Designed miniproteins, single chains, continued (5). Designs and how they scored, part 70

Each design is a single chain, and the fold is of that chain. pLDDT is the mean over its residues in the fold that is shown.

## One batch from the design tools (miniprotein)

Design m18580
Fold by ESMFold2-Fast:
Structure m18580 (fold): chain A 83 residues (1-83)
Amino acid sequence: GSLAEELALTRKLLEEGKSVQEIGDELYKRFGEEHRARLRELRPDYPELSDEQLATILATASFLQVIGEEIDAELARRRKLAA
């Protein structure tokens, strides 16, 4: 799905040495309108986000997910060493 594609792209761009800003810009370019439409559907009461705000949110969310997976992997490694 879209989230899996976004996370795969985020990992690829990180491996290419792209900055958080560059990653956010690329995510917004490819998925921004989809996320904007989804936000309007789910939360019509929220204020409209600027392109820059949405790019920042997309980068932050994707980074937190990628980092979360790396933290989970590290905790799994530590559990194996402690056992």
Scores: mean pLDDT 78

Design m18581
Fold by ESMFold2-Fast:
Structure m18581 (fold): chain A 90 residues (1-90)
Amino acid sequence: MADFLRRLAEQAEKLAEKTGVPHLREAAQHLRESADALEKGDVETAIEHLERALDHLSRAGDELKDAPLDVQVEIAVLEIAVSVALTSLR
């Protein structure tokens, strides 16, 4: 799980660099903090960071409604992946 979240964080960071949307960088940071919490065995803290990451991804999606389709799809895939991770930990 932690390695999976770190890969999602890298994808969100690349998308933040491409789009300039701060919410994507915030999502990446929360995904990294969730991965760090899981490596320490702190599932509760990991869940809190995943919920914050999901909120930031949702906000980024709203800001990027008129972005190219590839960007919109990448955000949707990240939201689905984070939602699956949350469900797996609950």
Scores: mean pLDDT 86

Design m18582
Fold by ESMFold2-Fast:
Structure m18582 (fold): chain A 105 residues (1-105)
Amino acid sequence: AAPEMLEVRAMVGAADGRAIFILSKGSTPEEVVEVVRRVGRLLDTGLNALEEEALRNAKNLSDEEIAAFKAMAERLGLGYLLIEDGKVVDAGGSPLAREAARALE
């Protein structure tokens, strides 16, 4: 079968290099790992000037907003990953998220 397109929603904190991913139920661990590694590289190596300008206009992710997204993901049976400085600092909501977090270590 053709690989399913991964539906990942990301919120990025422009000031602190944080990103939170809410994972779709149809995603595979391999697809999640590849998307997260790609976003991690962009956060670590810097974005081009246009991408940095877009992030400067994004809302900063507060700890309260991150907690709310995690609670929403758990309530809906979706996985979540929290990335900080290119590293997974938290994962939950589904076995998929925990498997992806271990693969990204």
Scores: mean pLDDT 61

Design m18583
Fold by ESMFold2-Fast:
Structure m18583 (fold): chain A 97 residues (1-97)
Amino acid sequence: RAEEAFKKAQEALEKGDIDTALRYALASMRYGDYEGAAKLFEAIIEKEPDNAEAWYFLAVAYLNLGEYDKAIEYARKALELGHPSAEPLLRVAEEKK
């Protein structure tokens, strides 16, 4: 469940295991916990500010929360960092606004 995934992501972050933290943040999102997932991706970005994947999924989380301005901002950052799925996501978020 989302709460369990959140805890495991936090433990991975404490160990510096960003790949594991990303996997559990994604699991949190799959369980519909977009707010929890956003917090986890923000924590990942704090440790790796150039992690395009974390910026991309942060944008996906905010898109699902209806926070289109934040989704656009974070999708643009993911695009700048070279994430291959960021441009389609940015277009979707801009259309929703």
Scores: mean pLDDT 82

Design m18584
Fold by ESMFold2-Fast:
Structure m18584 (fold): chain A 93 residues (1-93)
Amino acid sequence: MTKEQMEEIAKKIEELVKKIPGVRDVRVEIDYENKTITITVTLDPSLTDEQMEEIAKKIKELVMKIPGVKSVTVKIETRDGQRVIVIKVKLED
């Protein structure tokens, strides 16, 4: 997979995730050596645990459908009192 293809996938993920209700901020980082994209999603603090899990599930389903995505790992974490979803996307070789 080329660097340009990895950047196109990252842009597609960012656009899809930003449109989900309850998402406040999206940060995308590309590891070109390991062919991994890490997305950190900051959520509205008023969301329930169930709503956060549903958002995480929706993100995983949307990202897995993108051509060139091999696997997706999604974790809900608390960082500095903020609820975030950390998505790690492994790309095809």
Scores: mean pLDDT 83

Design m18585
Fold by ESMFold2-Fast:
Structure m18585 (fold): chain A 56 residues (1-56)
Amino acid sequence: MAEEERVRKEALEGLKKANEILEKTDDPAQASLEGAKVAGEPLGRYGRLDVERSRR
């Protein structure tokens, strides 16, 4: 319910922040790692919820 919406919003916010890091950083490798870290956690939670629903 509300938890799923919250996780989804956090994933979107993480992606937005990751894109900001990519824009500001001249080192694409470092930007990718930083971006993945910022977006990875919320995306991972969202992915886990999606997988749990698919399994059931």
Scores: mean pLDDT 68

Design m18586
Fold by ESMFold2-Fast:
Structure m18586 (fold): chain A 67 residues (1-67)
Amino acid sequence: SLALFYEGLGDYYLKQGNYEEAIKFYEMAIDVEESARAYRGLAEVYEKMGKTDEAEKWRQKAEELLK
């Protein structure tokens, strides 16, 4: 899956501390197919950047997909 491929790249860049690239790849994954995993990935990136409000927004989107 193209979405899973982009999610994996987001995870890779997040582990490297490259938050800018991690955001780009998680956003590309979401553009292909929305997933709780990609939204949680974005939330984690924003949390590590100190952007708590943005992180909460993406966590809520992930929760909505699991309903």
Scores: mean pLDDT 87

Design m18588
Fold by ESMFold2-Fast:
Structure m18588 (fold): chain A 72 residues (1-72)
Amino acid sequence: GSSRNLALELYNAGLKAFNGGQYQQAAELLEIAAKSGALSEEERAIAWNNLGNAYEALGQLELALKAYEQAL
């Protein structure tokens, strides 16, 4: 598959992990997807925002803030 297909797989898996309360797994998957360069601008923003939400749920407030800044 293309690098975009892999990025979308990680993006969707990360969002599923987040919705399931698996915040550590969500953070790992969403960070790789967000940094891939293969997501659309909208998907990238969603990935960074949900990465921030995952870090916040884990009590990693400084990492959450940095992730939210990337979503802007």
Scores: mean pLDDT 90

Design m18589
Fold by ESMFold2-Fast:
Structure m18589 (fold): chain A 56 residues (1-56)
Amino acid sequence: SVEEAIRKLKSPDPEEQAKAAYELGKNKDPRARRAIGEALRSPDPEVQKAALKAMS
């Protein structure tokens, strides 16, 4: 589950990236937190916004 979400976060599809970021933000796993941090550095602003919302 977490591994699938991390994989989708690295997908070139921004819609899949946004969904994965939201899912990982709900998870308390430190691996998920690391992936959210990576999303915040994404060159795609939609992915960055999703990561910020996941952390709110």
Scores: mean pLDDT 73

Design m18590
Fold by ESMFold2-Fast:
Structure m18590 (fold): chain A 68 residues (1-68)
Amino acid sequence: KIEEIVKELREALENNDVEKIREKTEELAKELKDKSLSELSQVLQEAIEGLSVNPEQAQAIRQGLSKG
């Protein structure tokens, strides 16, 4: 399931779907709730690897993390 969420988050980033970025980041944070913050950070870095993240997308990621 984490792999699926990461894939969907990556697609949302590629399509600049800000609402979906927020939603998928929230889902990812919830799935990793019992894991360390370091592990969540590593998975997020993997999801955005090779992508140019703009300020609006970065804000959506932060909002998703806050809600998870």
Scores: mean pLDDT 78

Design m18591
Fold by ESMFold2-Fast:
Structure m18591 (fold): chain A 80 residues (1-80)
Amino acid sequence: TPEEKRDEVYIEIYRLAVELYEEGKSPKEVLEAALKKIEEAKEKGLITDEEAKEFKERLEQLSKQPEEAYEILKDLIERS
């Protein structure tokens, strides 16, 4: 379903962000990599323009608190 494809994209990007944080990448580098993946998923038709916008806004907000972002992203991966 479209929801299943969206959730797969979200989980993949959450995993990428967690991996980059664990590698010691800056919050800016993590955000830039995640935003690039969102844009690629949108261009491939895996997520809608609205979903891409909401996801970008969520990740931008999380990037303001990187320690909390890491824990939130790990929890989201576990719950999926």
Scores: mean pLDDT 79

Design m18592
Fold by ESMFold2-Fast:
Structure m18592 (fold): chain A 68 residues (1-68)
Amino acid sequence: AEEDLKKGEEAFEKGDLNTARGYYMKALAKDPNNAKALYGLGQVEEALGNTARADGFRARARELDPDL
């Protein structure tokens, strides 16, 4: 789970949004309450222009971890 998060962050940093999404989804599949994975998905969706979807992921992430 943490390894998938790190790979997602690395892919996002490189601008590989589809790869980043894939790793964040893997982390979320292992732990549906993974706030960092949800936040990462929000960042990916925002970068893709899907603002409403991004807001949904970020809201859920912050509900689980207010420090995000």
Scores: mean pLDDT 82

Design m18593
Fold by ESMFold2-Fast:
Structure m18593 (fold): chain A 59 residues (1-59)
Amino acid sequence: GAAHALKHAQGAKEAAEALKSPNAEKAIELADKGIEAARQGDAEKALEYANQASKELGI
């Protein structure tokens, strides 16, 4: 559900912020989009963005 997608997106953002790399910047942007989608109730879109952020980080 949206709550799980939100936690996944938040985790991806925290990991991205810790890395401090060019890939981390893109991952943070994707994670922020995921967080916003989850807050709007779009769990599917939120999960897509969270997964994209994780891929940018190699997680």
Scores: mean pLDDT 76

Design m18594
Fold by ESMFold2-Fast:
Structure m18594 (fold): chain A 75 residues (1-75)
Amino acid sequence: SSEEVAKFVGLTLAAIAALDEGNYEEAIRILEEMKERFPEVKEYFDQAIEAVKAGDREKAREYLLKAMEALDKSL
């Protein structure tokens, strides 16, 4: 639904902001919340969390995009 899409976008923007601020702990917490809310694409969030732990912001953003694409096909 549009409400689920809005929540996904909001959490994604918050995660990106945390990454840009260098607040990796907060970024991981947001990604864990996204895994709980969108379990159908949890594999991409798992990969995004590992990328954050490795300091790879671009790879984390790539997995967030993949999660969005996969979720869009399920809605």
Scores: mean pLDDT 82

Design m18595
Fold by ESMFold2-Fast:
Structure m18595 (fold): chain A 66 residues (1-66)
Amino acid sequence: AAEALARGLAEAALRHESLSDDPEEIAAARAQIRARARARGVSDELLERAYEEARARLEEVLAAAR
């Protein structure tokens, strides 16, 4: 359950980064996502790992477009 939630939150953060070039807006969104993860018992370390896995998957999808 915690891993699935971390993955969803990481994917949401990565999607927001793709849609916005405003560093302040991105930082605020990341802070909110981390707060939600902590409130639901997801550690920062687990969220970071899920973020890395989500980024690798996004790179895979982008590579398939070429």
Scores: mean pLDDT 72

Design m18596
Fold by ESMFold2-Fast:
Structure m18596 (fold): chain A 68 residues (1-68)
Amino acid sequence: DLEVEIDISLARMFFSIGKLLAEKGDNEGALESLEKARELLRETLERKPSEEARELLEEVERRAEELK
């Protein structure tokens, strides 16, 4: 499923950016990037079940909660 693969790849990129920003102390920028990843993964899971997307979403949400 091309759409699922693209969405997961984009979510991984935003997740990586979010982690890097958090490491630098930019919690605001980190949360923005993590929210983009969360949105993509949520939309992907609404369209088609994916264990990879679900696991990534859980990790993204966990990291975002730590930054609040």
Scores: mean pLDDT 83

Design m18597
Fold by ESMFold2-Fast:
Structure m18597 (fold): chain A 73 residues (1-73)
Amino acid sequence: DRLRRLLQVLRDTLSPEQFSEFHGRMAEAVRAGDAERALQIGREFAAEAEKQGLPEAAQAALEIGRLLAEELE
C-alpha cells in the first residue's frame, strides 16, 4: 500500500525513462538482497529529482529506498 503510493508518485513525476531505470535498478537490488544498494539508488534518484525541481519525487525515492532496505535487513 505505502510502497505502491510512493511508486505512483514517481510514475507521475519522473519521465518514463527515469522511472524505468529506477524500477529496474531497485528490483535488482531487492533480488540481490542488497540493502545498501537500495538506499544508494534512493539517494541518487532523490538528488536528481531535486535538481529537476521535483521535491515530491525526491522524497518518494528516498522513502522507497528506506522501506526496501528495512525489508532486506
Scores: mean pLDDT 85

Design m18598
Fold by ESMFold2-Fast:
Structure m18598 (fold): chain A 60 residues (1-60)
Amino acid sequence: SENEEFIRKRIEEMRAARAANPTEILEQSMKKADEIIKLLREARKEGKSLQEINKLLAEL
């Protein structure tokens, strides 16, 4: 399937990128976590509950 070829190419690209810059993958994960924290802080300022935020994050 076309999806299989896409996934294989992506894995090879990630492997090559990790060999050249191993911290790049970690940086992407940290950026995502930072955005989640930012959403939580903003919603708390607006008086929204953590339960409501959790539902939004599950849909992302």
Scores: mean pLDDT 65

Design m18599
Fold by ESMFold2-Fast:
Structure m18599 (fold): chain A 111 residues (1-111)
Amino acid sequence: MKVLLVIGSVDPEKLREILEEEKPDIVLSVSTGESAITVKKIAEELNIPFIRIPALEDIEEGAELIAEVVTEYGDEVIILYGKSPEAQELARLVAERLRERGIETELIQTE
């Protein structure tokens, strides 16, 4: 199993390139608004399942839940985060939890 965590602002063209190269079983988005709409559109155009993760009140509890449920979605999962400090901390904690479980985890920060 491989999980790719993408943090920051993702250009639609770059997101498409990542999804076409990786061909994940599913794309999860922690972002809201325009970013979530963009991710959903590109995933749908590439016939990749998309799930929006609802707002989490506790970052630590949310990271544990994401790390637990992501293993149910397939062998290759991409999770997209926003660029806020809270989103970055959530992505860091998710990466830590996944690595503790022996899951191949790559974290990419976009400009």
Scores: mean pLDDT 76

Design m18600
Fold by ESMFold2-Fast:
Structure m18600 (fold): chain A 70 residues (1-70)
Amino acid sequence: SLPSDAEVLEALAEMVIAQAKLDLERGNKESAIEGAKLLRKYADQLESLGNTEAAERIRKEADEIEKKAK
């Protein structure tokens, strides 16, 4: 069966989280901040689909990425 829109968004968010953490470790703060922005867009879409738990988790990850990118 095809994955749901929510499952696709969650998978994309996990890839972006992993990449942003790698960018932070490498000192690529600008790239990490762009990742956090993309995560917030995915979280908004997940919330609109009724997946509030995943949206909240992804927003928390985005907040931590932005905090570390300072």
Scores: mean pLDDT 88

Design m18601
Fold by ESMFold2-Fast:
Structure m18601 (fold): chain A 114 residues (1-114)
Amino acid sequence: MEEKKEIEKAKEEAEKLYYEALKKVQEEKAKNPSMSLEEQAKILKEYLEEKMPELSPKAQAIVQAYLYAAEGHVLAANGEDEEKLLELARKVAEYYEKAGLYEEAEEARKEIEE
């Protein structure tokens, strides 16, 4: 019972940080509308990595899953090999499981089976 509340709080912490990172990307994109997807991903990654150590271990695992998902998104846009994308999807699922987010891990695995 306590474990479930810890997971719910970790998810809220990770989601809050992710929304703050997205807002920063949007603010920078508004200043430079021609900003590349790679530059946007770099801003997101740097913000998440800077703030991640302040979070609980479970929230850090969720943020790490977000980082792998963002990396996969950039690689997909650049026409990278499916094998690399599948590896990143597996890492996303692995870190969701480490955080206790089994449903999110299962959804990430479905990306592999498509």
Scores: mean pLDDT 80

Design m18602
Fold by ESMFold2-Fast:
Structure m18602 (fold): chain A 66 residues (1-66)
Amino acid sequence: MAELRRQAAILWSASAILLAALGLGTESPERVIATLERALELARAAGDEELAAELERRIEELRRAA
């Protein structure tokens, strides 16, 4: 079901944001990017183009910073 994939994408995205926000005194851009890439796959599979575009932008920003 596309809806379940969209919800999964949101959860993966939220997890990536939480990891980045916590910082834990250090950053792990590679881990955050990997989590966002998984969320992006799920968003694309669900057909949620707006969520996919948002995730692509965040991934690109992190890649540029790395």
Scores: mean pLDDT 68

Design m18603
Fold by ESMFold2-Fast:
Structure m18603 (fold): chain A 67 residues (1-67)
Amino acid sequence: EISELVQKATDLLNELLDAGDLEGAREVARLIQKGMEAYANGDFETAKKYLEEAVKLGEKRLEEIRK
């Protein structure tokens, strides 16, 4: 569900901000914004793709920080 992807991406964004990864947080926020714009336009397939990219990027950056 799109709402679950938004929540997960937002949680990852907050974790990146707390970790001090401002560039990662910015890119995750940008992908969330693109996903929400697609959702508002009724393009649910594109919305899901951007939100999934936001989640994957957030998870990858947090993994790299926690090494």
Scores: mean pLDDT 84

Design m18604
Fold by ESMFold2-Fast:
Structure m18604 (fold): chain A 118 residues (1-118)
Amino acid sequence: EIKLTESGGGTFAEGGSVTLSSKISGVDVSSVDLGWLRSTDKNPFGVVASISADGSKTEYAPEIAGRATISVDWSNSTLYLNLNNLKKEDTATYYSVILGGENVKLPVIGPGTKVTVV
């Protein structure tokens, strides 16, 4: 069974930074495409960042482009999202997600971690 264990949420100051993490088990992270979704009152379940299985391709939504970095610690099977220069509009529930992979029932979505920007 695939399990995504998220951490790093909380309350943060505008202009600050946050690092979200997701420890992934039950699948080889080098065989799957990974990402982060966020859900807000205005935009339910938008993909904000993605990374390919080999790490060669990353993509960011326009609202966080230039402020965000998605990365994977391949040795520890941990997905990260670093988001800098926080805006009040970044207040959302963030979900780690498996977006692509052979023999995986897609999507696999984590439980969600809440980020509040004050």
Scores: mean pLDDT 84

Design m18605
Fold by ESMFold2-Fast:
Structure m18605 (fold): chain A 58 residues (1-58)
Amino acid sequence: SMEELYEEARRIVEEALKKGLSVEAAIDYATRYLVEKYGLSEEQARELAKKAILDLFN
């Protein structure tokens, strides 16, 4: 589901940030992961990663 994909995006973004990646690098990393593992379009994957970043900083 889209909810499960969002939760995965959030998990990946949080892990990338904890490893010291910048916000931009974390978004790129999560985008590629979601495309490769779940077959999302790059546009859909990037929007989920950006949403996760926004939610983490609110």
Scores: mean pLDDT 87

Design m18606
Fold by ESMFold2-Fast:
Structure m18606 (fold): chain A 76 residues (1-76)
Amino acid sequence: MELTFIFEDGSTRTFDASDVEGVIAAILAAIGEALDKGKLAKILLAVTGKEATVDSLAEAAKNNIPLKLKLEDLPP
C-alpha cells in the first residue's frame, strides 16, 4: 500500500506499507513531521485492490491528531 501526504506548501512525501499497522504507523510519522515543521498535511491514501478505510485513519486520529478534520476533504 502507498500513502502520499500533501503538505500545505505543495510538497509531498510517500511511504510504502504492506499491512494496516504499517499504514497507521506511516500516517502517524508523516503527521508528526508536519506538526514539527508547522505545516499541515492532507492525507491521500493510494491503495491497489483495497479500499482506504476511515477506521484505519480514525485509529491514527485517536491520538488527538489535528489533521483528522481533513479526512472529510480527502479526494476519492
Scores: mean pLDDT 47

Design m18607
Fold by ESMFold2-Fast:
Structure m18607 (fold): chain A 111 residues (1-111)
Amino acid sequence: SSEEKAEELLKKGKEALDQGNLEKAKEYFEKAIELGEGELRAEALLYLGEVYLAQGNYEKAIEYFKKAIELAPEGSELRARALKLLAEAYYKQGNEEEAEKYLEKAFELAK
């Protein structure tokens, strides 16, 4: 099924990211986003944001983390992770106010 294929692509993308192969990770996560739905798509969006963060493309990282937050279930660990990574991306941009705001939102979900 498309869902099973998206899950396998997500797994392969995570393996590529762990190995530092950012180009291959990006390709797998983009395909997982295309085929996945709901929470699976949100997770793939989160990891694509992590690829951009690793590349120093903070603008795109912020964009994809925001998309992941929008699609992730309320109160989920996935949403909390996306908020923490969004805060990190803002911090790396030098936007300390936005970083603190999203970090506080992440801590509220961890209670």
Scores: mean pLDDT 88

Design m18608
Fold by ESMFold2-Fast:
Structure m18608 (fold): chain A 59 residues (1-59)
Amino acid sequence: DPELRERALRLKREAVAALVQAGKYDEASKLLEEVDRLIERGDYEKAIELAEKAIEEVA
């Protein structure tokens, strides 16, 4: 699903940026690895969930 893939990529960028701004560099690196792996597998819904949860935790 191209729309889910685009949304996963957008939320990945937002989540990594939010973690970096919060000084959580190790968490940002781990999230990037996990979300990229999920996107590569086509597991876009799981990638979206992880990114949204990370944003929520630093809000």
Scores: mean pLDDT 84

Design m18609
Fold by ESMFold2-Fast:
Structure m18609 (fold): chain A 64 residues (1-64)
Amino acid sequence: SAREALEAAIEALRARDYETAQRHLVRAYLLGGLSEAEARAIGRAIHARDLETAIALLERRLAE
């Protein structure tokens, strides 16, 4: 599910597995769990290795 993909992305980021996090981010987007703008913002944070911002954006979406 989209929720499981978002949770898996957070877990991967906490493990510093950025490649796995990016794959789960794409899956969450394709499952309708993220808007295009949200996916782009989180993807940029992952690319920048900005763990705090990437996790905060993912957790914000999970709270909805």
Scores: mean pLDDT 86

Design m18610
Fold by ESMFold2-Fast:
Structure m18610 (fold): chain A 78 residues (1-78)
Amino acid sequence: MDPALDEALGRVFDALRQAAADPSATRIEVEVEARGVRPGFRAEVDLELPPNIKELRIRLRFDAPGAEVRLRVRFAPP
């Protein structure tokens, strides 16, 4: 994985872990900047959300043209 993207995704996973530890949390919003990503970089990431989370917003900013990340989101069963 690209080191800059790995750091950015690490922050997303940290937010998911914190939300999983707080049953009153129903929404996650994360904005991270990935710098030094190679032009044309493409990645797919699978995320499983804990059942208390109803809304997920992730904003990624890239300094490289054509970089793309696809997120596949699954909800854990209730």
Scores: mean pLDDT 68

Design m18611
Fold by ESMFold2-Fast:
Structure m18611 (fold): chain A 87 residues (1-87)
Amino acid sequence: SELTEEKVKEIKEELKKLKERETRLLLELGLPELAEAVEEAAEVLEKGLELKLEGKTEEADKLFADFAARTTERVLEPARRYEEILA
């Protein structure tokens, strides 16, 4: 099914709630790098959905790819170090 303005608005509202909840939890756990990455992921997804709604699928895919490349450095490496501490 095609993305509609109504569906994008609905997704944005859900993303806002999830972002606020996950960010709060991550900060309480002492993981500010992951909290920051969650906020960035929500912004990237919101922007990508807007681009797809406008038919700019290639721009959206590029935005997602650029974020994925940055995620390894900013999220996965700190998370891996945290897992090693807990193990």
Scores: mean pLDDT 75

Design m18612
Fold by ESMFold2-Fast:
Structure m18612 (fold): chain A 105 residues (1-105)
Amino acid sequence: KKEAEILLNKGNVYLRLGKYDEAIKWYEKAIKIFEENNDKYGIARSYGNLALAYLKQGKPEEAVKLAEKAAEIDPSNYRVLAEAYRALGETEKADEYEKKYQSYL
């Protein structure tokens, strides 16, 4: 679990640097370890951050799929899901999930 957290943190560092391909690689490695350990919240955090990385790359379709998986486990991911739907031009869905996110703040 600590190893997966370290990999997730490496992904976050690359995301902040705008190195989205590298961020994605580290998030995918973190997901595999969280899955091996049945750490559902670790999986959700990693899918949420992976979705954000894809969104930053201009791939909102991929971001939606990942953010949906993350939100099923952790509603805090409705924020990324709303942002991904907005990038797709799905404004009604974006507003719906943004409202859901605010309900969990």
Scores: mean pLDDT 86

Design m18613
Fold by ESMFold2-Fast:
Structure m18613 (fold): chain A 68 residues (1-68)
Amino acid sequence: KEEELMKAVREIAARIAEEAGHPDLAQKVRDAKTPEELARAVTEAAHRTGQGDKLAEEIAKAENEILG
């Protein structure tokens, strides 16, 4: 369940970063192995791309589907 959520968050954040033209941020997200590393990479991606709201919305949807 937790691993499934991490996988979903990683995929969502990496996709949004790539679409925003930041493949370096997408790579950092994909390389994140722990929840702490992933949270830091996602936060950086949100700030650098300006897509924080979109990231939060898509992650919340995934969280509700997996954890709901």
Scores: mean pLDDT 80

Design m18614
Fold by ESMFold2-Fast:
Structure m18614 (fold): chain A 69 residues (1-69)
Amino acid sequence: AEPSARRREIQRTVLKLLNEVLDDLKSLEQVEQASRIAAEAYRRLLAAETEEERKRIVEEARERLKKVT
């Protein structure tokens, strides 16, 4: 069965990142861009094999999401 506990952890991380910027999204274009960044982060986190890689991906995604607003 999927998901595993790790998938749940990754989904929670991505959701937290997205929620941090939701209130600052002013247009459909910004929502679409934020959704794309979140989707890319989710895919990268699923492929990441180490906690260090996961932290880097989260930091990069957070920076990109900040620039969307």
Scores: mean pLDDT 79

Design m18615
Fold by ESMFold2-Fast:
Formats: structure tokens, C-alpha cells, sequence
Structure m18615 (fold): chain A 97 residues (1-97)
């Protein structure tokens, strides 16, 4: 029905906004680490965020935590922020190979 379609579209938009907010939070944590050099605090904060993150963002946090270069971590997060949801899913699959 039209009402069911409208509900699905609203739910999809809310999930897209949630993913964006989580990605922006990951970016802030990574930028703070680059600025202040506190790797342990940054990684602890990312671990805590992973617990409440969407599956997509949780997978990205795992990849970020496995990446030793803080500038490369930031580049990766910025790349994800510019992607569509479909591009994000494809990129996660490629990075896990």
C-alpha cells in the first residue's frame, strides 16, 4: 500500500541518517587521535562505538582498528562519508578480501 511504502521510505532515511551520524563520530575520534596522539583512548572509544553502531559502521570500525596509519584511517572514513549506501557495502566487501 501507499502507507506501507511511505513507512519504508521513512525508515530507510532514518537508517541512512544514523549511518552518517556514526561515520561522522568515527571521523571525530580519528581526527582527535591525529591531533592529540592518544592511540589507546581513541581505540577504546571506537570499541565502545562499535557496540552501538550499525552493522556497516561496525565493520568499518574493525577495518579502521586494523589500519596502523592514522592519516590512512582518516582518509578511509572520509571516503565512506562521500559514498552511497551501495558503494559503502561494496567497499567493505573489497576491504575484507
Amino acid sequence: SEAEKARRERMEKLWLEYDRDQLETVKEIVEEYIKNGDREKAEETLWKLKFIASPLVAELIDIVLETDDPEKRLELVNEFLQMTPEEREKKIAELKK
Scores: mean pLDDT 82

